# Designs tried in a protein design run: designed miniproteins, single chains, continued (2). Part 68

Each design is a single chain, and the fold is of that chain. pLDDT is the mean over its residues in the fold that is shown.

## One batch from the design tools (miniprotein)

Design m6340
Fold by ESMFold2-Fast:
Structure m6340 (fold): chain A 100 residues (1-100)
Amino acid sequence: GSVTITVTGEKVSAEVTATGSATSVTATAKLTGGGESAHVGVGAVGSDGSVGVGSATVALGGTGTITVDLGGAATSANVGVGVIGDDGGAGTGSGTLTMA
């Protein structure tokens, strides 16, 4: 299965929670206005070694957060979060990955 989350705004945080044996996870966040940037990426791997992938790029002048919680038979995921200001300067972001 797959999970897709889309959020839109001038400052956005994307949280994606997926449970199950094999999952593709996509988080999309879109800037409105001419503000600021963040990179949000997520990928999931099932327990059978199958790979799910996801990515999103969002502009935010502050911080971004992505949380991925994979239950069931999922054994790994890749989560990337970065924040880039509207001047191209680097901000901060965090990601949390939890699997059961």
Scores: mean pLDDT 40

Design m6341
Fold by ESMFold2-Fast:
Structure m6341 (fold): chain A 87 residues (1-87)
Amino acid sequence: SALDNAIQSLDLSIEEIERGLMSPETALSIQIGHLGLAASQAVGQGDTKTYNLLSDIRSQLEEALKNKSSPEETIELLRKIRDQLRS
């Protein structure tokens, strides 16, 4: 599913930031895109609960991008989001 793909992408983004292979800005932009696709799928399936969760998460990612979050702050945010989506 688009949600499963978004969760897998979160793990990859975290690893790439830790290795210095991806900037916070790039990782946040990628995740906003993947979660946007997952939100569209949730709406199409009538899954309002998942849509609301993904909308809240997207707002957090957009705020981090606007505030130019550090690599450390970005990793912590992405880990928090990953854990929320797996629960």
Scores: mean pLDDT 87

Design m6342
Fold by ESMFold2-Fast:
Parts: C-alpha cells; structure tokens; sequence
Structure m6342 (fold): chain A 70 residues (1-70)
C-alpha cells in the first residue's frame, strides 16, 4: 500500500518503530527509536512521528499486514 496522510493516520503509534524499519530508516525497532530521539522527536508524540514519516516517506510502498508492535 502507498503511504498517504490518510493511511498513516490509521496506523497505531505502537507500529511506528517497525514501520521505520520496513521503510529502511533503521535496522531494528530499538534503532528506529534511537533515530527519532537523535532528531529531537518525542517517540510517544504521534503527531511528531507522523509529521516526520510524511516528510520523509510520503508515496513509498508499505505493507501494513507485516507490521508488528514494539
């Protein structure tokens, strides 16, 4: 599925670290969380994480059925 603002709004925040791994931004969920912290993004702030994902990964293909929570 193509990543859109509408699709991203439906993804629960517990899946964001795994989504970052699927997008190739990190090799593990722990590395994804560390990346967000280095960028000054609060990993528990859904709107900050969604804004980052939209700015970087809008239009990229994602498989929501493969996503796993932290």
Amino acid sequence: MTLTPELLAKIPRELFPDLLVQLGLARSQAEAVALLRRLGIDVDDEEQVRAFLLSFALGREVDLSALRPV
Scores: mean pLDDT 81

Design m6343
Fold by ESMFold2-Fast:
Structure m6343 (fold): chain A 66 residues (1-66)
Amino acid sequence: MSAEQEAAIDALIQSVRAGDDDRAKELLKWLFENADEAAAQRYLERVRGLSPADQARYREISAEVE
């Protein structure tokens, strides 16, 4: 996993927690296009560590990007 992928994952998690849906969508689109298996596993693990409310927000954002 690259430093750019790690930075994008950190920014995604922070954006979800901050309620910045537009930024989270942009970061998710980038990760869907640029994430290898390790990066995909990393952000999914971090999403599982979020509060139930933040996980629900992530699901809504993910559905809009897919």
Scores: mean pLDDT 80

Design m6344
Fold by ESMFold2-Fast:
Structure m6344 (fold): chain A 68 residues (1-68)
Amino acid sequence: SLEDKVARVREGLAQLSTVLSDEQLRSLLAIEARDLGASEAEIAALRAETDLEKQQARYIELYRQSLE
């Protein structure tokens, strides 16, 4: 289900956040968002987000949209 896929993404992000800095995670999420087909504006907004929870929420929303 979509929820199961999102849960796996959340789990993966939680694991990555234990080994990557916020800057490294932000860069990785920008690359992943580009692969999902996100616009340059969406990628720029993701890169500009300094709140870790909001940054991850933005990526998860882009991931959800990529599956519609």
Scores: mean pLDDT 81

Design m6345
Fold by ESMFold2-Fast:
Structure m6345 (fold): chain A 98 residues (1-98)
Amino acid sequence: TELKVKKFVQDILEIFSQHESVPSLNLLKLVRAGLATYFPELSEEERKQIIANALGLPPEATDEEIAAAIDVDGDGLVSKEELVSFLSKLEQQLLLHL
């Protein structure tokens, strides 16, 4: 449901609220764990497809390719602007899938 998707996005934002930036691989790890917890009805394959689709990547994309797509400036760190952009795209994909 929309409320469940919104809560997932808000919980991720709150975790990073006190940080100016976060390591891209750490963000990806947390997002995967959150998707598994909040959306246990989705298979591992579906969760991977949702993340990849949110970034315009194929479902076979590696962790490094996904992290690089979130980290637009290539510094290994995700800014608050990049985080908000990624989570907005992820929210849209979850709402389309659910």
Scores: mean pLDDT 78

Design m6346
Fold by ESMFold2-Fast:
Structure m6346 (fold): chain A 107 residues (1-107)
Amino acid sequence: SDVEKVKEVMDRATKAAVAEAEKKAKELGADPEKAGELARLAMDSAGTYALTLVKNGTPVSEALRKAAEMLEIGAKQAEEQGTPEGEAVAAGLRKAAEILREAAEKE
């Protein structure tokens, strides 16, 4: 189903976002657990948004692109904090946005 497709993509994107945020945090000397948690919270919000769109009749491709746009906005906001944690979170969210856009192109 469209709901199951979105859930699968969001799960993969969430895992990638958390892993990238944790990796980047370690490289910057920041707290990887904190960066991973912040990335997960942002992904939970984006996932809820995408699922709500699909349940309301939005095509999977459009829902994923809109969620990717939300993540890019979140990445910019995290980066603008000027902290190592913010930079790490931004990297994770941008990685997730890329995955969502790639998945949207396959629909």
Scores: mean pLDDT 91

Design m6347
Fold by ESMFold2-Fast:
Structure m6347 (fold): chain A 67 residues (1-67)
Amino acid sequence: MDREIADALALIYVAIGNKLMEKGDFEGAVEAYRKALELAEKYGASPEVIEFVRKNLEEAQRKLEEA
């Protein structure tokens, strides 16, 4: 998979996770960000995108622990 496509797919799942975060669905957000990270790492997304996804996942996991 091309890096551009990997980046785009990861960012689509980040957008899904962000909407779930807004709804307070932290469990759903964690799953969306995990999917983004899986695709980013498996298909060779840019390091900046991988880092961005990882930070979003960590924040969602913190919110889930407090929910």
Scores: mean pLDDT 84

Design m6348
Fold by ESMFold2-Fast:
Structure m6348 (fold): chain A 84 residues (1-84)
Amino acid sequence: SSQTQSFLQSTSNWLQQQSQQAQQNGDTQTSSMLQSVSDTLNTSSQTGDVNNAINSLNVGSQATTDSNISQQLQDYSNQIQSLS
């Protein structure tokens, strides 16, 4: 749906901003992970592959040691599932 696509795009943009912040703080591992998830969500917004977006968010949440980032990625995963 257009609402799901808009949500994926806005979430992708937010993740890209968080990736840039992590890079600025010297956390290259978190930056790279968030950029990868952002790129997947941007592609998903164009293709409609919501399952790939959900999987990317869940893998990202498990890959990080930052509990706040992990929780935010899980929250986004749940939000996308509720929209699909």
Scores: mean pLDDT 84

Design m6349
Fold by ESMFold2-Fast:
Structure m6349 (fold): chain A 79 residues (1-79)
Amino acid sequence: KKEEVKRLLEEALDALTSGDYDKAIELFEKAYEISGNPLFKRAAELARKAKESTDPFERDVYEAIAILVAAVELVALDN
């Protein structure tokens, strides 16, 4: 469980930073399904908002928040 969620979050971070929002959304939704952690569902929603944003600033803000959620949860899984 922990190892699978960690892998999904690492892949989601890579997808976000490469601009592959569809992959990031899928990976966060899978992490939510496995863990039940509502923060991953929110991260998927933030990635979706980044994808749908026409303003570069809004897109970057939503992406940054999704990245922060994934990074914080990765640290939490290792503790």
Scores: mean pLDDT 82

Design m6350
Fold by ESMFold2-Fast:
Structure m6350 (fold): chain A 83 residues (1-83)
Amino acid sequence: SEKEKEIEELEKKAKELEILAGAYEGLSEMARSVAKINERSGDREGAEEARKLAEELEKKAEEYREEAEKARKEKEKKEEELK
């Protein structure tokens, strides 16, 4: 049915967004690790740049998480309509 197809598309969208969020979260953790290494080596400028990158990546991850949750909620609503 049309509703079943819409549910499948929302599931796919949510999964893709969750994968992207996870990837950006991982990249943010890597950037924070780089910041710590730079701080320990006395590279204050490199540490600040890496922290800024980590924050930007974390913000992007949060945006994808929010979009994924929105897709999950819309999917749940459409599943309720199949009652």
Scores: mean pLDDT 88

Design m6351
Fold by ESMFold2-Fast:
Structure m6351 (fold): chain A 85 residues (1-85)
Amino acid sequence: SDEEIRELIEKAYEAIKKGDLETARKYAEELSKLTGFSAETLFNGLKAMVDNNVSLEETVEIILEAARSGDIELLERKIVEKITK
């Protein structure tokens, strides 16, 4: 569900922000099961967002949009757009 995906994104984002990368990878694995995207792609994307100070709210919106479309290229494009501005 969208709410379950949102909760996992929030938990992964906060884990990365705290430097708990092992826990963040675990949440990325659960997100992978719900979205069909690879856990590594999700982890790397989330880390890029945190490292570039993209807000939690924007991060959630981007990943949910990509998940609903099933479009990994949309996810990658949106992440690049946010981290280069």
Scores: mean pLDDT 86

Design m6352
Fold by ESMFold2-Fast:
Structure m6352 (fold): chain A 114 residues (1-114)
Amino acid sequence: MAEVEVSGGGTVAEGGTVTVRARVRAVNGPTASVGATLQTPDGQSLAAGGGRVDVPVGGEAELVISTRGIKPGTYRAVAAAVGTGETASGRTGSALAAMGGAGDGRGEVPVTVV
């Protein structure tokens, strides 16, 4: 189980980048793996911002999502954290966000592409 606070998002030009900052508040395990994805309001994933592993409690991950090829409109950036005992395993974006159903922390920020 993990708990995460998410900030960032806002208005971004098409082809620019949106930055999502995820701060790990709690994790049931040694560290958390953190990732982010850009989603439609209906929850469809469009782009992933990569991932960070071995984020301790109180640590922050900055995840950068490209809006290249994303049409102007209203979206959400979703960041998720999952507790992990593996220090060498990489996880990225939408795959990590999909694991939020395992009792892990998740947060959302609004994104407008202009």
Scores: mean pLDDT 68

Design m6353
Fold by ESMFold2-Fast:
Structure m6353 (fold): chain A 87 residues (1-87)
Amino acid sequence: SEEKRRQRAELFLEAVDVMEEAGLAPEAAEVARQLAEAARNQDFETGKAIAEKHREAAAEATRAMQALPEEVLARLEELGRKFAAVE
């Protein structure tokens, strides 16, 4: 449903905000937000184009996640559990 897509997008965006506060580059955070918006709108063509154009930013975000402090990882884990629980 649209409501479930909105709930998942909001949780993902909150996770991006947490990562940005922890030092993720603003450009990588913005790309993640654009991907979440495309997914929420079921705009798969735009999402694919953004991902292909910003492949390096996505790789940088993944590397940054591997070096996050324990307290940030715990918060992201909680958001991930909430995301998975959206029926």
Scores: mean pLDDT 73

Design m6354
Fold by ESMFold2-Fast:
Structure m6354 (fold): chain A 59 residues (1-59)
Amino acid sequence: MEYARRAEEAARAGDGVAAGLYAVGAGSKGNPQLAEQAGRAAMAGDAEAAARYARLASE
């Protein structure tokens, strides 16, 4: 999903709020548990984990 890519880009840019919002969007049609994990990782500043979970949530 497009949202997973945006979440990854936002997380790498250090925008945890935007990363969390995009991760939730990715989970709306995918895995909401993984979207939640992506949002939490982004807020904690773990851009790599946030990107990974956002990608998995959209699958």
Scores: mean pLDDT 66

Design m6355
Fold by ESMFold2-Fast:
Structure m6355 (fold): chain A 77 residues (1-77)
Amino acid sequence: DKKKQEALKKGQDSLKSAAQYTKQVEKYGNAGKIAADYLDKGKQLYDKYVKEGKYVEGLEVLGKTINDGVIEVSREL
């Protein structure tokens, strides 16, 4: 399924980018902890949706969770 493969690739790319962002803000203490927490939440939700065959919905939830994390990090900086 083309849509499944595309969503899985985008999910992997998003997780990689979020992990890199988390590492970049790690030196800011609480901001780094918030970024790590949202990455873990997004990864867990994405994995659950993927296991249920909801690849596109999983990608959307992952993206929203990462964006929410970036907003919360910006409040600590």
Scores: mean pLDDT 83

Design m6356
Fold by ESMFold2-Fast:
Structure m6356 (fold): chain A 77 residues (1-77)
Amino acid sequence: LRKASDEEIEELAEKYGLSKQTVRDIIEELRKNPEISLEELAKKYGVPKSTVAGIRLEYDIRLGIEEIVEGVERVTK
């Protein structure tokens, strides 16, 4: 996956009340390890799991969602 732009990082930082560096680190971790648990990231950066999930969802929507939707559907069924 490509890197998020500085504008995207700033928008997410403002939305979730985080520093731009924290958002950038979370996005880079998700980019390097797409299978990393959201709970693990939440603990690592001291943020709520819902915050990490929101950042991931926003980032993934901007890059396309077909594979993510399929993955969620498989877990639900």
Scores: mean pLDDT 68

Design m6357
Fold by ESMFold2-Fast:
Structure m6357 (fold): chain A 95 residues (1-95)
Amino acid sequence: SPELQQLINEIVQTVDQIRDGINQIYDLSSYLPEDKQKEVKEKVDKLYKQLQQLVDQAIQAWDNEDIEGLRQVLEQIKKLLDEVNKLLNEVKKLV
């Protein structure tokens, strides 16, 4: 369905934005002291684990043609993007 395809496209785009944000966090964190780099890495590792779980949920919902499940996963992925952007802004203030 067009709705299913649109949801998948938005999930893929949002996941790409999350990965771009994380790459920027790693790049900027290289200018921080080692103790702060470790703290940032622990936060990023947690975000990656959450992203992997949400991607797995999206695949299951897609396989089941579960439009409502995909909408819920997209909402959670968008919230994860907000968390990545918050961490990116925090790291930018420290550099």
Scores: mean pLDDT 89

Design m6358
Fold by ESMFold2-Fast:
Structure m6358 (fold): chain A 122 residues (1-122)
Amino acid sequence: AKMLARQGLILLERGSHEDARIKFEQANKMAPGDVGIEVGLQAALLREGRIGEAKEIDERLYLRVRTRLGKQVLSKEEFGKAQLELADGYREAHRPKRADYVVKLLEKYYGSLFPWEIEAFK
């Protein structure tokens, strides 16, 4: 699961959104409910314009918000990168309020790791 999730993240960062989705879907089958994998999958779906499927993931993550930090295979830095891709996905999908929400979470928890990337969203 971890290797597939990492491959998916690299593909997202390179703009290979369909291949990224496939890798995250494979990772999700191996580690169902992993927050890092679901965030990456949501980002890939948004970048492909598959907004309805991305919303289903958002609803599942909302229901598990209390356990999110304990359910992920990605490192803190990798999870932060997945969230940056999610914010970009929301902006491309014309969902700026959702993008702003993700950016605020990044500032709170990842501001020291991604100061330039976070500032670029303002």
Scores: mean pLDDT 73

Design m6359
Fold by ESMFold2-Fast:
Structure m6359 (fold): chain A 57 residues (1-57)
Amino acid sequence: MIELSPEEQALLDKGRALIAQGSATGDLATITKGIGLQLRAIGEGIDRYLEEQRRAR
């Protein structure tokens, strides 16, 4: 299982909050920023997981 770091988890939480805010106000720019933060958190988590897998071999 891929565990997110506290920083990666915080980015996911911020992204979710921005998506909810933008959806409530119809602000596509805010929704886009929220999606970007979530994608960044996932990407960083994957990169870290792959690095750990390389070191475990």
Scores: mean pLDDT 77

Design m6360
Fold by ESMFold2-Fast:
Structure m6360 (fold): chain A 89 residues (1-89)
Amino acid sequence: SERERLVLEIETTAAMVALAAYVAGDRELLELANEVAELAREAAARGAPLEVLEEVKRLVEEALRKLAAGDFEGAREKLREAAELLRRA
């Protein structure tokens, strides 16, 4: 389903962020990436709107782009936004 595809894409991008965080020694970013992946699975299981999952995907992809640019704080901010969105869904 489209929902299952969005969750897989969120988990995959979050895993890439987590790997980059682990290599860089950024524990908070690693924990945030893992939390977003967990929350996305839970939100999807509860039937969260596709629009919420699409916005979370956008935020996680933005976090990865921030990391590619060396902006670790910007990446953390984007993942905090994603986690809050998922908690409210």
Scores: mean pLDDT 90

Design m6361
Fold by ESMFold2-Fast:
Structure m6361 (fold): chain A 75 residues (1-75)
Amino acid sequence: SKEELIKELNEAKSVLEVVEVGKKYNVPQEIIDKGIKVGEDAARNATNGAELSRVDDLVINKFKELLKEEGYDIE
């Protein structure tokens, strides 16, 4: 299940897909909420389309960071 979580997380292309993967594999709601907040903050602070287009990547990277802190072996 942990390896499947990492695989599906790496294949996620949007914030919505990352959130769905987190919920599917019972990632703590606190971690999911932190990832969503990073995306909301990035979207709110985006001043152009290029910055807005990076929001999904920022959220995916934040979820990977938070999961590493929880002991998940993510590269």
Scores: mean pLDDT 73

Design m6362
Fold by ESMFold2-Fast:
Structure m6362 (fold): chain A 75 residues (1-75)
Amino acid sequence: SAAARQAEIEAKIAEAEALYAEGKEAFAQGKYDEAIEKYEEALDIYNEILARDPGHRAEDLADEVIENLTKAKQA
């Protein structure tokens, strides 16, 4: 059902947001390799959502993670 699919998407977003938060904390501590790993894990989840629903708001969330991933790779 549409409701079950929405619940699955929201659960995936929550997981990706938690990974992104862990990545930001690692970056703040100078643990750039750990930050990169967490950002890539968050991006994989957002990309999975976008593969099923290309118009989803997760595109904006993925863009934010990509910006911080780029900063971590340049640090």
Scores: mean pLDDT 86

Design m6363
Fold by ESMFold2-Fast:
Structure m6363 (fold): chain A 87 residues (1-87)
Amino acid sequence: SDEELAKKIVENLKKAYDELKDFRDNYFDKMSEEERKKALEQAKKQLELAKEALSQVPESSKYLKEAEEALKKFEEELKEYEKKLKE
């Protein structure tokens, strides 16, 4: 259903955000350069999949706004992670 799709997008984005933030805050200094880059690649792939899925959500979905907010939050965390990687 449209509601189930939107809800799943929210859940997946929140999980991806929490995971990337945990890598940046708690594990970054313990990770190898390869592991840091792999986390970025995975996050970028998750973002693209979320954008594609969100494009299929109808405007009438009650979860659309929450999904858009979760997407924006994940995009901002991804930019912060990438910035830390370049330092």
Scores: mean pLDDT 86

Design m6364
Fold by ESMFold2-Fast:
Structure m6364 (fold): chain A 62 residues (1-62)
Amino acid sequence: MKVPRLPISESSRDILRAADALIKATTPEQADELRKAVGEAGRIGSKAAAETLRQKQDELEA
């Protein structure tokens, strides 16, 4: 399964699009972990959420 590599900025549109794409491209277990990680980072700020999504994207691409 190929994980899409998307540009992820601090905008809510990019964050939402990237999260949806990664969730669809991964297993339910990884999707749940991704939702929790992004939710936690989002409490800190949009920059933290974007960084978390970039890290998860790189992990899933590998």
Scores: mean pLDDT 71

Design m6365
Fold by ESMFold2-Fast:
Structure m6365 (fold): chain A 81 residues (1-81)
Amino acid sequence: SIKDELLKLLDELLKLTKDPAVKEKIQEFKRKIEEGILPSEEEAKELAHAALQYAADNNNEELEKKVVETSKKLGELLKSS
């Protein structure tokens, strides 16, 4: 399911993220999705921007790719609801 794919991507993103503030936001997103609570589109965009900026600042292409993949899956989940 889209939910299961998104949860897997969030776990992979957590493993690549070292910033505690970004990591905490990712964990909160994961919790909401596991509980069936959809985050707002604004919350999703803010998290994506923060994570992508962190990845760019650290020249981490793997993390950038994972943020993009996760954002696309989250967008699919939000549109399907």
Scores: mean pLDDT 77

Design m6366
Fold by ESMFold2-Fast:
Structure m6366 (fold): chain A 79 residues (1-79)
Amino acid sequence: SLSEEALEGLREIGELIEAGKYDEAIEKAKELYEKFKDDPVAVARALEAIALAYYKQGKKELAEKYLEEARRLLAEAAA
């Protein structure tokens, strides 16, 4: 399970995306990535949030790249 701190960070990132603040959401997700870099689940969730924000901005190819990396990390963590 994700730590309470990581879950709170992801909640705040989700609120920024819902508010249309995509660049701020990406910045905060990258901060969460750096803070929890040794937690593959937290990193994967941050990458998924970055992917969603890029999709909302119309940056589809970049969003797919981040989503693929998130899926790879989750698969490795489950192995």
Scores: mean pLDDT 86

Design m6367
Fold by ESMFold2-Fast:
Structure m6367 (fold): chain A 92 residues (1-92)
Amino acid sequence: MREEKIEKAKKLVEEILKNNGKENKKIKDEAVDFFKEELGLDTSKLSFEEVARLLLLYLNSLLEGKSDEEIRKELLEEIKLIEENRKNNIGE
C-alpha cells in the first residue's frame, strides 16, 4: 500500500538522521533492498549519500502524490545523472 511505502521510506530517513548522516552499511543495504523490492531499481553501486538523496527524492515524490511509474522514472533519471557525473569527474 502507498502508506506502507511512505512509512518504510520515513523509517529509513529517520535512521539516517539518527546516525547524523554517517556512513552505515546496514542502513545503506536496507535502502538498496527497499529500492530493489519496491521499484525494481539497482542502487547497490551508489554511495551512502547518493542512496540517502534518492530516499528523500522518493519520499518527497510520494508526498506530492506522484504515481509509482513517475517516481520510478524520476529516480532512474537521477541515477543516470549520478553515474554520468562520476564518469565526467574521473575524466573517463
Scores: mean pLDDT 75

Design m6368
Fold by ESMFold2-Fast:
Structure m6368 (fold): chain A 79 residues (1-79)
Amino acid sequence: AMKPKIEVEEVDADHVRITVTFPDGTKEERVVPLEEAVEELDRLGTRIVLQDNLSPEQVKELSKEAKKAIERIEELRAR
């Protein structure tokens, strides 16, 4: 099984790309304004928790990845 992860990449000074890799190997990518990126991750976290096919361990791992992604966004906003 693929390890779930959330990646945040700087696209430009005001935009980031958020890539979510789910345990089934599907990937969702979205480019969002840096100012909206935390809100986008919060919405995504809610959707992840509501997925019936994720184990508690997978939900916990995705929650850790989401926290790291939020910390990365806050670092980028502080620049």
Scores: mean pLDDT 76

Design m6369
Fold by ESMFold2-Fast:
Structure m6369 (fold): chain A 91 residues (1-91)
Amino acid sequence: EKKKKEELEKKIEEAKKKYEEARELILEGASYGVLAIGYAVEALTDKSKREEYLEKLKELLEKSNELSKKGLELAKEAKKEIEKYKEELKK
């Protein structure tokens, strides 16, 4: 039983690392979202560069959405793994 408990603790640790990776992806996605707001303001203010700023806005929003989606999916998986292995440790 001790080896089984140590193996489950290791799996919980690995799942916690996965959860931390998910947090980093979400924060990176949020950073791109903030930059996108800046380009949206520029596109409204400067008509001469509007197409350039709108293209940058689109690129940053796509990156923000992709990273946020990946991060949320990874966080959900990691949370389920942590809960599953913690439940097994209580047996």
Scores: mean pLDDT 83

Design m6370
Fold by ESMFold2-Fast:
Structure m6370 (fold): chain A 66 residues (1-66)
Amino acid sequence: SALDLATALAKTLDSPDPRIRAGAEARLRELAKTHPEAVRAALEAQLPTLKTPEGQAAAQELLASL
């Protein structure tokens, strides 16, 4: 489902590899074009579980742009 994919991508925002984070962010932005509510729900649910400042910042920026 779109929600399952968005959840997996949101978790990937915590990746220590900046290329993996950038890929997840790009894929979340593309998914948001067709499934914005699924992306919002996944980001809101995952934001408090993200451990890295980079992951948290990416999730907040994505939520602000929805």
Scores: mean pLDDT 88

Design m6371
Fold by ESMFold2-Fast:
Structure m6371 (fold): chain A 65 residues (1-65)
Amino acid sequence: MEKIEVGDELTLEVIEAFLRKVFGLDEKTARATAIGLLNLALNWKGFKILVEKEYPEYTKYLENL
């Protein structure tokens, strides 16, 4: 997906730093988690639609995000 490629490095560094400082994750785990979160964020609309369709009982948790 090309839309993430320019400027996503700064976003990834910020997420990684947040995970390391707030949750105390090690460098390797923080990096892997940051990449996972960034991928989730890019597909968040699709994820929300899937939850609303397949798991409507969990839609309440999306209202707090």
Scores: mean pLDDT 64

Design m6372
Fold by ESMFold2-Fast:
Structure m6372 (fold): chain A 79 residues (1-79)
Amino acid sequence: SSMERERALAEAERARREAERARQDVLKNPGSPELWRRYGEALLRYYTALGRVAENEAAAGWQAAQGLEETERKAREAE
């Protein structure tokens, strides 16, 4: 649904910003294993969120394609 897609996009943007902040923390103190760990975890959350976006886009595209095919079929059968 549109709301599920919007929610997935918002979550991905949030995760991207968290990963960006974690990256900046690492750049300020590259010798900290803890900051690298946090950055890695933030990246994993971001990629997970991107996967949800991809799943929602694929589902929306499939549903739209099915609706279009059904509409075209009915139009052809209606002469």
Scores: mean pLDDT 82

Design m6373
Fold by ESMFold2-Fast:
Structure m6373 (fold): chain A 81 residues (1-81)
Amino acid sequence: SASEKMSRELLKLGVFNILAENQPEGISVSELAKKMGISQSTASRLLRELIEEGLAEEVDGVYRLTEKGLKKYEELKKKAE
């Protein structure tokens, strides 16, 4: 599929952007997958990677950026010109 050909780095940036746009309420894995046009298994893997890095958290099936994640997202936006 087209989504499977997208680079991991682009997908990870997409996850960051969607999580930042859905603050403070957060987003479910199914809604994230739908917004990105990827499988729920791919979305779950990306979210798990962000949680392992301390950039995201999960509460009751809802995913949000941590304070560390928000700071990293802001830094990436500044460096992108």
Scores: mean pLDDT 78

Design m6374
Fold by ESMFold2-Fast:
Structure m6374 (fold): chain A 96 residues (1-96)
Amino acid sequence: SLKEALEQVLAAVEQAIKAAEKLKNLTKDEAELLMEGIIQFIESLAKELSEEGQKELEKVKKLVEEARKKLEKAKSKEEALEVLKELKKKIEEMIK
């Protein structure tokens, strides 16, 4: 279930990247809403896991929160997409 939860979070990040790519302009508010959505999804998945699984998803939540802070500093849609793609790679490394 932890592996499935991590794969679902990865899919959510991938969908956020695709949504952001389709936007003419990615505003800070839109980026924040995408990240809040991912955080809420992680919290929902954590409720279905063991204590150890919850701790691993808390690590993923911290990665998403760090990405959210970087997105607030992004000056362009291209910089924002780089932040999201870096987040995706970090989550992929946890699934190995």
Scores: mean pLDDT 83

